# Designs tried in a protein design run: designed miniproteins, single chains, continued (2). Part 23

Each design is a single chain, and the fold is of that chain. pLDDT is the mean over its residues in the fold that is shown.

## One batch from the design tools (miniprotein)

Design m4772
Fold by ESMFold2-Fast:
Structure m4772 (fold): chain A 110 residues (1-110)
Amino acid sequence: TTEEWAREIAERLREEGLDVTLLSGGEALETEITSEVLLVVVGAANAESVVKAVREKAPDTVIVVVSADVTEETRKRALEAGADEVLSSSMPVEEAVERVRAAVERKRAA
């Protein structure tokens, strides 16, 4: 499932010493986010609104959207809303981990 795939990404990043929180879109709207990295599992239709709400309350967190239904439009809208990366659960785990590491490095350099 998308959730199992996201859990594997979160575990790999935590093994590398990153402070990672994994939440559903609904959980992310209701939860205080204090971690360096947030992996948020959302459907494409809700990605923009969830990312906007999370960015308002967690301006310094690296926001990574995870979805099974990532299109070019979904990716563009999520990034414009304030996401630092957008991942499809069909992506290889190693590629996903590398993309999150790159997003963290970009955020730290800013």
Scores: mean pLDDT 84

Design m4773
Fold by ESMFold2-Fast:
Parts: sequence; structure tokens; C-alpha cells
Structure m4773 (fold): chain A 66 residues (1-66)
Amino acid sequence: SMEDFLNESLDTAYDWLKRQAERLPEEERERYLAEIDKIKNDTSLSIEEKFQRLAEIARRIRELLA
């Protein structure tokens, strides 16, 4: 189903972002990993809202890795 596909894609996005965050210096790494985990575990957020928040984190990590 579309919902199953979106949930699987969301899990893939979390794993990918955590790998990107692991490339950051220790202080930034711990901060972003904690933020990603908060989004993952937030039952009040829709799948779409979670993707939007992960996209914002991805943008910030990209800027730090540039």
C-alpha cells in the first residue's frame, strides 16, 4: 500500500540521515542524532510532517558537511 511504502521510505530516510550525521564532529553529531530520534518517536506527527522535518535536518547537515 501507499502507507506501507511511505513508512518504509521514512525508515530508509532515518537510516540515511543518521549515517550523514555520524560524519559530523562529536557535538553536532550527538545533537542531530538526538533530533532525528525525537522526530522518529513523535507519535503526534504525520508521515508527511516527519518527511518535512527530516528534509530540514538533511539541509542543515549538508551545510555543515560542505
Scores: mean pLDDT 85

Design m4774
Fold by ESMFold2-Fast:
Structure m4774 (fold): chain A 76 residues (1-76)
Amino acid sequence: MEELKQEVEDIVRKVAAELGVTIESLDIEIDGSTINVTVKVRASEEDVERLRKAITEALKKKFPDYDVNVRVEPVK
């Protein structure tokens, strides 16, 4: 569980960095076969949607046996 959470965090942070988005807070919860990610960012609505899609695709590619639920919340 701890190693899986770390891999998920590494992927999320890498994707955010590639998109130039600063993460204000990150929460990762793994419930059985579901990966739940909540990210709070200072970004435009377009960048929020772009980040959500990019994280979802990256996690689904890395963990095809898991259900992935990604929520990106704008701080401003």
Scores: mean pLDDT 82

Design m4775
Fold by ESMFold2-Fast:
Structure m4775 (fold): chain A 80 residues (1-80)
Amino acid sequence: SPEELAEKVKEALLEGYKNGLSLTEIFKKVYQILLEAGVDETTAFIYALKFASAYRAAQGKSEEEKERYIDLAVETLLRL
């Protein structure tokens, strides 16, 4: 479901911060999540890049600010 996909992407990004994942690692993880959800390769690639960019933009923020920013990014990009 769209809700399950949004939660998986959010969890991947927030766990990425906890585990110190690089932009490349976050891109690959989100790309795989989108592909497994049935998103086509081109759309999955573009959206994985957008989520990696959101991950970078929130880097260095507090944990609360990261969660707020990533929630907004996931809602905006996947749910519109």
Scores: mean pLDDT 85

Design m4776
Fold by ESMFold2-Fast:
Structure m4776 (fold): chain A 65 residues (1-65)
Amino acid sequence: AVGQVAVVTEDYVATSADEVSLFVGMKVKVLRKVDDDWYEVQLLATGEVGLVPASLLEVIGTADL
């Protein structure tokens, strides 16, 4: 999933300063896999970077063609 674009499947409220809040339908770029439960992502709409639960993301791909 690192380097892929993903869609947020559920709303999420950040619980720490290192996290970002998400809304269903947002698109994010997966920058880094922190562990099996957490990704560091960039929100495509705002450019904001932070940690989110991996289970809330559905990978839609990163077409380089």
Scores: mean pLDDT 76

Design m4777
Fold by ESMFold2-Fast:
Structure m4777 (fold): chain A 87 residues (1-87)
Amino acid sequence: MEEIEEKGKELKERAEGALKGGETTPKVKEEIEKLKEKLEEALKGDEKGVEEAEELAKEAEKVLKEGIEEEADLSLERMKEVADKLG
């Protein structure tokens, strides 16, 4: 459980970093905000939230393929990778 919480915090930090970059597209910001919301639910100890965070990370990867800024792409890719490890 605590290991999952730690990974969730990392994903949340990645999402916040991408939002602070100020060079992200509106689509990326929307997906990152959704991911952050789901990660907050997972950090409250809801196992279902962890699975939803993983699914949202896969959605974020779809947005990446539509030509998002490289720095945002890096953050979202890492979020997906950590979400996969949570599942």
Scores: mean pLDDT 56

Design m4778
Fold by ESMFold2-Fast:
Structure m4778 (fold): chain A 80 residues (1-80)
Amino acid sequence: MEEEANYIYNLILKYYRDRSLFSETLLDTYISALEKENPEAAKKIKEIYDEVRRKVARGEQLTDEEINEIKKKILEALKS
């Protein structure tokens, strides 16, 4: 679970940093795969990703506290 949480966290941060179509496609593909195995976790992770997408669309920067909270939320989602 911790390795999986770190992988998802790094995908979201990659999207936040580069904001590329490639990063969006990687993350969307991963979430789609996760939905088949654990739909509740996939739903929660999608909600976290959508919040990051909204901040990016508004030109807002994530604080260190927000970045740490994302990692924590991902870990909690995977415990479901």
Scores: mean pLDDT 80

Design m4779
Fold by ESMFold2-Fast:
Structure m4779 (fold): chain A 97 residues (1-97)
Amino acid sequence: MLEELLRLTSDPSGRVRMAAARALVDLGRAAVEALVEALNSPDPRVRQAVLDALEMQFSREAIDLLEELLPRLDAEAAARVQESIDALRAFFETVGL
């Protein structure tokens, strides 16, 4: 199940990649292993789909999930995830949430 969602994050269709990434993000802690694998993927499209899905959550829970993933990522993936955390934090501060 999780392996199938992870496989779909590399689909040639951007819509399929986004749908699979969103499903993994919606599973949250249950999908941590799959999220780590996707964010460490050598395919930048896979990494981007997961990052976009996480940013679309616009929630404190999304920030907590990203912070949990950080110590398990390679340097490049960790830098991208940190940018997403910073963007989400800035968004919540700007809109008064």
Scores: mean pLDDT 76

Design m4780
Fold by ESMFold2-Fast:
Structure m4780 (fold): chain A 89 residues (1-89)
Amino acid sequence: SHMEKLKEEFDQAIKNDDEKKVKKYAVELMRLAETDEEIFEIAHRYADYLVKKGKIDEAIKVYEFLAGILDNPELREEAKKRIEELKKL
């Protein structure tokens, strides 16, 4: 599917350390995602990339966005736990 191809492009952008493409594909994939699980998976990978780049505050903002939009209480709680872990860095 178009979404599966876009996920492959996202993975490749992360491997190539192409920051502009990583952000572009993360945003596009989160817009196309139909489930909380899909949004969380994409956002989690994007946040991990940001942490690796030393962009801790930007990674925290990704999880804050998730905590605000996710309907699944378990995934919302996981997002909040990730925020607290990142604040300790």
Scores: mean pLDDT 88

Design m4781
Fold by ESMFold2-Fast:
Structure m4781 (fold): chain A 91 residues (1-91)
Amino acid sequence: PVLSPEEQARRLENGRRLAEITSKHKDATFDDVVDAVLAAAEALGDEEMREAAEAARDDLSNFDALYEALIRLIQRAVEGDEAALEAIENL
């Protein structure tokens, strides 16, 4: 299905907001990112995201799983999931 102009504009605006949030946290450590993703997972009830963050905390070789979970959260926020946007804004 083709996205409406309004949906595309909303996704672009959400992406811009996410970029602004990210720029405020540019000095974040790996532990800060893990803690933030865990908090977002708890707020959203996303067990897969929580498991990925916990796995990455225990072993850095699992960073790819954490990164994938973070990308999914960002995609949800860009697509207009208000709960995902709120979780990211609370990072």
Scores: mean pLDDT 69

Design m4782
Fold by ESMFold2-Fast:
Structure m4782 (fold): chain A 83 residues (1-83)
Amino acid sequence: MNEEQFKEEFRRDAEDALAAGPELLARIRQHVEEGNLVEASNLLTAAQLYLAIAKAAGDSRAVEGLTRLVEEGQRLIDEAKAA
Protein backbone atom coordinates (compact mmCIF):
# COMPACT_ATOMS: atom_id res chain seq x y z
CA MET A 1 0.00 0.00 0.00
CA ASN A 2 1.51 3.36 -0.90
CA GLU A 3 1.66 6.15 1.72
CA GLU A 4 -0.83 8.45 -0.07
CA GLN A 5 -3.45 5.68 -0.40
CA PHE A 6 -2.99 4.83 3.30
CA LYS A 7 -3.48 8.48 4.38
CA GLU A 8 -6.55 8.91 2.13
CA GLU A 9 -8.09 5.71 3.54
CA PHE A 10 -7.54 6.93 7.13
CA ARG A 11 -9.05 10.35 6.32
CA ARG A 12 -12.09 8.69 4.71
CA ASP A 13 -12.56 6.46 7.77
CA ALA A 14 -12.22 9.51 10.07
CA GLU A 15 -14.79 11.54 8.08
CA ASP A 16 -17.20 8.56 7.98
CA ALA A 17 -16.81 8.20 11.76
CA LEU A 18 -17.45 11.94 12.26
CA ALA A 19 -20.60 11.73 10.07
CA ALA A 20 -21.84 8.75 12.15
CA GLY A 21 -20.98 10.57 15.41
CA PRO A 22 -24.49 11.89 16.27
CA GLU A 23 -26.01 8.40 15.84
CA LEU A 24 -23.23 6.80 17.92
CA LEU A 25 -23.76 9.37 20.72
CA ALA A 26 -27.54 8.77 20.61
CA ARG A 27 -26.91 5.00 20.97
CA ILE A 28 -24.58 5.60 23.96
CA ARG A 29 -27.28 7.79 25.57
CA GLN A 30 -29.98 5.15 24.94
CA HIS A 31 -27.91 2.36 26.54
CA VAL A 32 -27.09 4.61 29.53
CA GLU A 33 -30.83 5.37 29.97
CA GLU A 34 -31.59 1.61 29.79
CA GLY A 35 -28.91 0.91 32.46
CA ASN A 36 -26.80 -1.01 29.92
CA LEU A 37 -23.45 0.50 30.90
CA VAL A 38 -21.49 -2.41 29.35
CA GLU A 39 -22.84 -1.64 25.84
CA ALA A 40 -22.49 2.11 26.45
CA SER A 41 -18.81 1.55 27.39
CA ASN A 42 -18.28 -0.64 24.29
CA LEU A 43 -19.69 2.14 22.06
CA LEU A 44 -17.47 4.71 23.82
CA THR A 45 -14.45 2.46 23.11
CA ALA A 46 -15.45 2.47 19.40
CA ALA A 47 -15.62 6.30 19.51
CA GLN A 48 -12.13 6.39 21.08
CA LEU A 49 -10.80 4.15 18.27
CA TYR A 50 -12.36 6.52 15.69
CA LEU A 51 -10.63 9.44 17.44
CA ALA A 52 -7.30 7.55 17.22
CA ILE A 53 -7.88 7.03 13.46
CA ALA A 54 -8.66 10.76 13.02
CA LYS A 55 -5.44 11.68 14.87
CA ALA A 56 -3.43 9.25 12.70
CA ALA A 57 -5.02 10.79 9.58
CA GLY A 58 -4.19 14.35 10.74
CA ASP A 59 -7.85 15.34 10.21
CA SER A 60 -8.24 18.25 12.67
CA ARG A 61 -11.99 18.62 12.00
CA ALA A 62 -12.64 14.92 12.72
CA VAL A 63 -10.34 15.08 15.79
CA GLU A 64 -12.33 18.05 17.18
CA GLY A 65 -15.74 16.45 16.51
CA LEU A 66 -14.80 12.99 17.79
CA THR A 67 -13.08 14.48 20.89
CA ARG A 68 -16.38 16.21 21.78
CA LEU A 69 -18.28 12.94 21.19
CA VAL A 70 -15.88 10.96 23.42
CA GLU A 71 -16.08 13.62 26.17
CA GLU A 72 -19.91 13.70 26.07
CA GLY A 73 -20.16 9.89 25.99
CA GLN A 74 -17.80 9.58 28.97
CA ARG A 75 -19.82 12.26 30.85
CA LEU A 76 -23.08 10.33 30.29
CA ILE A 77 -21.54 7.07 31.55
CA ASP A 78 -19.85 8.75 34.56
CA GLU A 79 -23.09 10.53 35.57
CA ALA A 80 -25.03 7.23 35.33
CA LYS A 81 -22.43 5.47 37.53
CA ALA A 82 -22.67 8.29 40.11
CA ALA A 83 -26.49 8.05 40.25
Scores: mean pLDDT 82

Design m4783
Fold by ESMFold2-Fast:
Structure m4783 (fold): chain A 64 residues (1-64)
Amino acid sequence: GGARSGRGAAEGGAAGAGGGAAGMWQTKLSNDGPRSREGGERGVAAGQAGDAAGAAKGILHAAL
């Protein structure tokens, strides 16, 4: 922790909560070898982008 706690909260939460879950779901559904990797990677990227925006809003709300 420290002065950069906000940075970790916004990006750390996205990787663990949104991106990870989305990727895992795709990998579970697509149990076809290499296809599973592609689905998981796209899920992580898309989920992290959306979750990062949501996390930033959550931090602003908590800062109130």
Scores: mean pLDDT 48

Design m4784
Fold by ESMFold2-Fast:
Structure m4784 (fold): chain A 88 residues (1-88)
Amino acid sequence: SKQEAARLFAAGGIYLAAADVLESLGQTKEALRDKGLGYYYLGQAYEMENKYEEAIKWYEKARDYFEQAGSPLAEEAKKRIEELKKKL
């Protein structure tokens, strides 16, 4: 729905802003994780709008930041990328 996509866009923006603050405080791993979460929510928002190519782009960014953070969420991002590529 438009409301759900809007909430996901808002969540993505909030996590990206939080990551900038965390980075300024020297919380590097936490900043990388929040960047991953921010881009992951953007991926979900575009996926909800059936914009699969754009969703994949944001999930790939999320994957890369989650990998840098050592987060198991990197595997969730990889699974989402594979599933969306099947729809193209």
Scores: mean pLDDT 89

Design m4785
Fold by ESMFold2-Fast:
Structure m4785 (fold): chain A 69 residues (1-69)
Amino acid sequence: SKEALELALHMAELKAKKIAAEMEKETGEKPTIESKIVDGKTAVATATAGDKKVTVEVSVEEAEKILKS
């Protein structure tokens, strides 16, 4: 559903922001976050700080389970 896509993207962004804060402490560099939906099934968020890059994935299926609980 559209709601599950939006929730998955939001969850991925929140996880990426948490990781980005830790990366900023470790590298001293200002982090950037990019997020997208891949194939309508997976929310992908990438946090980058200096030479360090971390990718977080949240499936739309996981978000659907949360919405139905």
Scores: mean pLDDT 82

Design m4786
Fold by ESMFold2-Fast:
Structure m4786 (fold): chain A 85 residues (1-85)
Amino acid sequence: MMDEILKELKELLKETTDPRVKSFIEDLIKRVEEISKSSLEQQEEMLGEMLIDLFNERFFHHMPSDDASKLEQLLMKLIDWLESS
């Protein structure tokens, strides 16, 4: 589970050219790696809370770019996946 999320984020990072979005993805990867050190039961809750906080900060509203749109779509897919699992 966490390994798949990290893989998706790292692949997106390779395709990202906007330095602001790139920095954000690098910070997000670091946060996910820290969450992966928690128990399996806590990982989903902590990841869900982190993703909700990121959307509440309206980060994407202030950074309209193709890279930011791809990141937003990936985060939406991760939330849907966690809610469906």
Scores: mean pLDDT 72

Design m4787
Fold by ESMFold2-Fast:
Structure m4787 (fold): chain A 100 residues (1-100)
Amino acid sequence: SALLVILEVTLPDDADAAAMRERARALAEELLKERGIDATVSVSPVYEDAEGRPAFVLSILFAASVPEEEARELGERLARRLREELGAQDVRVTIAKAVS
């Protein structure tokens, strides 16, 4: 079964959320390319979280051949880069198994 890695990204109130969203997509695509991993990246519209902060969800759908540990490590590495390079205030990583 395919794996889904979900990153919930929260930004500072004054951030250019649209620009950060596109930068996050580019970082995810770069990491996948560096590792030669076949996956689909999707990014939600920007929304306001429960605390009133701009947020978006980045999802990576991995091919069924990718091990869960590799998908998890990639998600955690991406979360770290989002915090360090984009100034994300919080990044939550969730892993789910796609069901048929």
Scores: mean pLDDT 84

Design m4788
Fold by ESMFold2-Fast:
Structure m4788 (fold): chain A 65 residues (1-65)
Amino acid sequence: SEELREAILETVREGVKKGLSWDELVARVQERIEKLTGKKLTPDEARRLVFEVLQEEARKRRAAQ
């Protein structure tokens, strides 16, 4: 789960740096998760995971302040 979260964050950070849209970020996350877990996620499942991971990271940063 931690490895999966780190992979999602890394994929999102690189995508944002490249100027990708939200839908493009979700597609890259789907690809990364399939490679790591062998499971194909729907776009909705991948979008939900990206959102949850980003919220968790934001919460951790606020707690560290």
Scores: mean pLDDT 77

Design m4789
Fold by ESMFold2-Fast:
Structure m4789 (fold): chain A 93 residues (1-93)
Amino acid sequence: SLADKNEERGREFLRRIAEAAGISEEELIELILKNNPQTAIDELAIIAKEYGEEALENILKLLREEFLEVKGDTKENLERLEEIEKEIREKAE
C-alpha cells in the first residue's frame, strides 16, 4: 500500500509540473525520455531549461510545497531544499 501511494503521489507531482510548465503530461514524459536524466534533479533542470524562467519558478514552488508536505519544515529539511533548488537553478542555466 505504501508503494502504491508513492506511485500515485509521483504521478500527481508530474501532472502539476506539466501544468506549471504549460505543457501536457505526455509532452513532459517525452522530454524526460528524450534526455534520459539520471536523477529527479536532472529531470526538473531539463524541464526548467526547456520552458524558461517562469516554468523554473513554478516548478521550484511546487517542489517546495511537495517536499515540505512529505518531509516537514525542520531546519535540516529547509537547508536540504535550498541546496536542491540551487542545484536545479545551476543545471537549468
Scores: mean pLDDT 73

Design m4790
Fold by ESMFold2-Fast:
Structure m4790 (fold): chain A 76 residues (1-76)
Amino acid sequence: SVQEVVKEIIEIAEKGLSPREVVIVGMRIIAGITNKELGEEEAARELFNDILEFLKKHLSPEDVKKVEEGLKKLLE
């Protein structure tokens, strides 16, 4: 489910992010999902790419790949 994918991404983000940064990432994920549901697929992809670039600064490459896979599922 979408909720389970989001939960897994947030749990991974918590490994390298402050609580405030986790909340911001969560809000951006919801914005990306909303843009996709509205047919704004390019805006959704840009939001998810921005999340990935931010997370690359804070997480291991292995954890970044897991988040990337989760975000790709949210675009399907």
Scores: mean pLDDT 87

Design m4791
Fold by ESMFold2-Fast:
Structure m4791 (fold): chain A 96 residues (1-96)
Amino acid sequence: EERRLEVEVLATLTIIAIHEAIKAARKGDYESAVKGAEFATELVRRLAEASGNRELGDQAVENLKKAAEYAKNGDFEKAIEYLEKARDLVVEMAEA
């Protein structure tokens, strides 16, 4: 029960962080988009530890790293694409 609540809270916070990064990217705020992706990466690592799902966690981290790289290069469309892929993986981790 407590571990289940921890997974739900971490997943919710991670999804919020990804959503804020997407909003920043849509506004052309690359600095906030990169910072949001990096913060979401830290939350995903905690979520992977709490859920025990290392494979999905590693995939989510890789997508967040790609999102940050595209945001740094000014590619909003690709940054948002990878942020959305990371969000889908986080939802899957919460349901597993």
Scores: mean pLDDT 85

Design m4792
Fold by ESMFold2-Fast:
Structure m4792 (fold): chain A 95 residues (1-95)
Amino acid sequence: DLEKLREELEKKRKEDLEKVQSSSIDLVNEIADRVTEAELILHQELSSLSGDPLEKKYKAYEKTAKKMEEKGYTIEATAFRIDAEVVKIQIEKQK
């Protein structure tokens, strides 16, 4: 559910913050690179899809989350799963 995904994201963000305390500009740059990569993938997925705007957005977020998970970018993957669930709720409310 959405609440469980939010709790998972907060836990992962806390873990990243603890790692930042023990590092290195390199970890900050790695996080920035992951965000940039996720945004690029989302843009590509949105550009490749057609149809209803909300359904297109939902599918783009799901595909981006899956690609982030496959790369091991678990925080970014969880964030996009939350975004997908929010869009899904919007779609369901319109029915």
Scores: mean pLDDT 76

Design m4793
Fold by ESMFold2-Fast:
Structure m4793 (fold): chain A 83 residues (1-83)
Amino acid sequence: SQQDFNQGLDFWRRGDIGSAVVHFMNAIRQDPNFHQAYFNLGQMAFDLGNLQAAQDLYTRAIQLDPNFQQAQQNLQIVQQQMQ
């Protein structure tokens, strides 16, 4: 799963959103507790303007790691924009 996560980051940095999503989803499939992969999918959803998907994905990342401060901060930003 770490390999798929790293490949997802590489594709995302290159702007290949479709390939990045596939690799982050593969990381989650292999390790359903991979909170960083949920977080990265949430950031991608937010960048695409899908606030509901971003909220759901950040919420899942926080459920898996309650100390994930960056996910908590990003969830607050999403919720403020939905108001």
Scores: mean pLDDT 89

Design m4794
Fold by ESMFold2-Fast:
Structure m4794 (fold): chain A 112 residues (1-112)
Amino acid sequence: SLKEGLEALVELAQKFVDDPSVSLDEFLKAFKETLEKHFSKEEAAKIQTFIAEQISLLLAEGKITEKDVPGVALRILKILLEASESSESIDEVIEKAKEKLEENLEELLKPI
């Protein structure tokens, strides 16, 4: 289930936010393994690309650091999860998430 997979990714990202001693490399490895368990190859690639594009842009602009990556991923995943409640298509979920991020970009930068 798309929703169940997104819930699993949210739970994973929350664990890394709650334990700052775990490295970014361990987060990325666990994230990829969770994607591969819950999603098709096409869906996993689309979700990974979408999240990576948002995070890479924020890192390149100096708006976040590597330590912020799990927290930013968590916020993006929560937006994807909310979008999944009104759509079963991954393409529609990502489109809705993009619209919400354009309106609420500050939510990614200040997750407090």
Scores: mean pLDDT 81

Design m4795
Fold by ESMFold2-Fast:
Structure m4795 (fold): chain A 88 residues (1-88)
Amino acid sequence: SLEKRLEEFRERMEKATPEEIVADIRELGDWLDAEKLTPEEAFRFASEVAEIVHEYLEKHPDLPQEERDRVLAAVSEFLRRVRERIKA
C-alpha cells in the first residue's frame, strides 16, 4: 500500500545517510513507475515523499551543502518522473 511504503520511507530517514536517502528516493521512483497508480494517487504520494525529505533536511541544518544539494536533486528528479506520468 502507499501508506505502508511512505511509513517505511519515513522510518528509514531517521537513520539514513544522505547517500542512502538518495538511493531510497531513486528506489521509490522505480517502484512508482512499476505501479498502476491514478494521477491523483501519484501526486499525493509524491507530495508526501517531498514533505518527508523536507522534514529530514530541516532536522539536519548542519548537513554539508553538497550533500543537501544531492538530496534535493534526487527529489527534483523524482518529482519530474511523477509529472511525466500525469496526463498533460
Scores: mean pLDDT 80

Design m4796
Fold by ESMFold2-Fast:
Structure m4796 (fold): chain A 85 residues (1-85)
Amino acid sequence: SPSLRELYEGLVDGMLFLIMGEQMAQVRDLSPEQRAALIERMLEVRERYKPKMVELLMNKDYDGFEELFDEVEEEFRRLTEEALA
């Protein structure tokens, strides 16, 4: 059976994947190369934030989790806007 940490890692991965998917749906007119570059940048953001998000959930710091999640959403939005410019 997965540990609580493994369940939270899966939850965070799923949440971030959905946000990435929603952002990518907004940039359908990008070339395949531009889409690949945007995905790579979003994956780098995900890997940077994921461990901290998991630790906040493990510590039941839900306010800190919501604040950090908002920061990640804003960073994904910024990357999408830069790709459209």
Scores: mean pLDDT 86

Design m4797
Fold by ESMFold2-Fast:
Structure m4797 (fold): chain A 86 residues (1-86)
Amino acid sequence: NISKELHEKMRKADELEKKKVKSTEEDVKEALKLADELIQKLLDLGVISEEEAENMRKAIEEDLKNGASAKAMVLRIKGRLTQLDL
């Protein structure tokens, strides 16, 4: 079951990486919105400082400006948000 879940996650990540050139401006906006949500949740949990939060926001913005896949970033952030709810 763990192997099946891992295989499915890898398949979805590969699919999104393949589609990186097709990431729209709306995909970038969604990635930034989810990044802000993740950062706020980490701040609320006391796991990061305000300074670390600001550095993380800047890093994500720079990655997206440098052509990182917005769709892949959305998937990664959603996965991390799910893990924080456990």
Scores: mean pLDDT 71

Design m4798
Fold by ESMFold2-Fast:
Structure m4798 (fold): chain A 91 residues (1-91)
Amino acid sequence: DRIAELERRLAEEEAKLREALAAGDAEAAKRYTRRGLELAAEILRLRGEDEEAERLRKAAEGLAEAAGLIAAGDLEGARAVLEEIRAAVPA
């Protein structure tokens, strides 16, 4: 299943992004954010309008906001946005 593979890759890139932000590695954070956004866009393109797609769309919006903060040098702000996205997802 292509969607399941893309979702797995997205989760991997999100984990790497969180680690890069914790380490203060802005260049790594930029790369992982870009890859995450590309994967999220592909998943959304393949999925129809459903509840999971809506959740991913909101997560992608937050990831785009984090990308802007990283580009501005605000790694702490970017981390806060990612923590809010994570906190909104039930365990």
Scores: mean pLDDT 76

Design m4799
Fold by ESMFold2-Fast:
Structure m4799 (fold): chain A 60 residues (1-60)
Amino acid sequence: MLKTAQATKDVKSDSPAVLSLKKGEKVTILKEYEDGMVLVQNAKGETGVVGKDQLKIISE
């Protein structure tokens, strides 16, 4: 079952690989990387990476 997480703060980046998130935005974790980054998908179907420390897991 895919994990659902919520952004703990606004995430903005100049990198196209990073998904911009607003505080409180819910995302689905698709893959966890060994460097503490996670590949996530938002409700619009957009995907990108964010730091795992920027997310709170709310469902597993």
Scores: mean pLDDT 77

Design m4800
Fold by ESMFold2-Fast:
Structure m4800 (fold): chain A 76 residues (1-76)
Amino acid sequence: NVVLTPEEKTIAKRIASEFNISVSTAEEFIVLFKQGLSNKVIGARLDISEEKAQQLRKRFIELEVEEAIQLIKEAT
């Protein structure tokens, strides 16, 4: 099974708050995203709309990019 990093668990909590979903749903979303599943499949598995799955995907990518940029700045 895909294991979430502490950083990904923090992102899951933020997404859960922003989208008014449970932390467990946000964590499951990240696991399914990391497995390469489509928005339609993720939506079906989490009992959310494909559009909501797309919104979660977009927000997760934004937060991951922010974290990656921060780490690169700190490494230089």
Scores: mean pLDDT 80

Design m4801
Fold by ESMFold2-Fast:
Structure m4801 (fold): chain A 69 residues (1-69)
Amino acid sequence: MPKVSREELEAEVEEAMDRIAIAVAVLAYQNTGDAEAALATLERVAATSSSPEARALAREKIAEIRAQL
C-alpha cells in the first residue's frame, strides 16, 4: 500500500470537511429557505478550498440555488 504523508492526510480531511460544509449548507437552505446564508458558505468554499473537486461542487450548488431565485 502507498504510504500517506501527514500533509496528504490533512488535505484529505480538509476536502472531506469542505464537502460536508457544502452538504450542510444545501440542507439548511432546503429546510429554512435562507439562500443568503447558504450562498455565503458555498462561496467561501468555492473561494478558499484547496480541493478542486470541492470548489467545483460548491460552484454547482451556487448555480442551482441562484437558478431557484
Scores: mean pLDDT 80

Design m4802
Fold by ESMFold2-Fast:
Structure m4802 (fold): chain A 95 residues (1-95)
Amino acid sequence: KEAAEAAIEAARAAGELADALGRKAYAAGNKKAGLDAGVAGGLALMHAGVGKIALDKGKYEEALEAALLGLEVGLRGVEIGLRGLEGDDSLSPKA
């Protein structure tokens, strides 16, 4: 389905951006935000891959669900990476 293809592309883009922002946050000294964003980016890319496999098998509903999970995780990673670059600790637990 066109919707599943678009969602997979969005999840991939969000995952790649989360990884890139995570690397920048890590280099800037926020190692926790950098690692958390990187992990989220990797998970988003994994979900996008699962969605692509389901799409290729004609399982459009499964493909869309996997892609939407990837997009959600990827966008969360982008948020963590951006806040890490700003020095915002609002997403970090107090330990």
Scores: mean pLDDT 81

Design m4803
Fold by ESMFold2-Fast:
Structure m4803 (fold): chain A 69 residues (1-69)
Amino acid sequence: LSEAQKQAILDAARKALETGKGALAAQGLVDAGLSDEARARLGRILKEAMETGDAEGALARIEEVLASL
């Protein structure tokens, strides 16, 4: 992934966590061309964050996943 694509995913995830709209983050993951495994992992992190309210922890985990790609 390019740095611009990673930033777009992080921005979409942050927006989804702030607004409660997980669908926005999911669309960003598809558009970035991530593998099915990476998309499933990021989607799971976002779902857990929405249920627990741990937005900061979720964003840190997403950054770590994106850094490995």
Scores: mean pLDDT 70

Design m4804
Fold by ESMFold2-Fast:
Structure m4804 (fold): chain A 73 residues (1-73)
Amino acid sequence: SEKKIKAANLTVAGGLYFVAGDYEAALDSYLEAIEIDPNDEETVRFAEKVIEEVSKTDPELAEKYRKRLEELL
């Protein structure tokens, strides 16, 4: 389905952004994937890991993304 393909591509994009060190772009991509497919537990775990990394340097930004993730679940 188009939705599943879009979600999978967003999860892949999030991983590429994470490896590149662009944590906000990684989180935006993962959260959009989770909005499409909230049952993808692996993408949820990837988003949680990136939020934890962000929390080490910008705890306010991490809390904002954590709240957004919680609203999608």
Scores: mean pLDDT 87

Design m4805
Fold by ESMFold2-Fast:
Structure m4805 (fold): chain A 85 residues (1-85)
Amino acid sequence: SVAEIAERFEATGNPADFAKAIEAAGKHYKKKIEELAPEAEEAVEIVEKATKEAVKLALEGKIEEAEETFLEGVKEAMKLVQEKL
């Protein structure tokens, strides 16, 4: 979950671990969207793009921007999933 990403960063303090946590969370959300709303391809693309950009930002040491980018992407994707239901 999004909260798990923040908790993991607080536990390790390592940008590489934070990037791995974002990547794992993004993969999890993508799978859940595909299972819940298979026709919501745009929502999957939003999560994939947000995950990729957030991982890049995290590896650059821009942890706050990485977290915000990922959170915004997940929020927008979940909104689209809700609109398709």
Scores: mean pLDDT 77

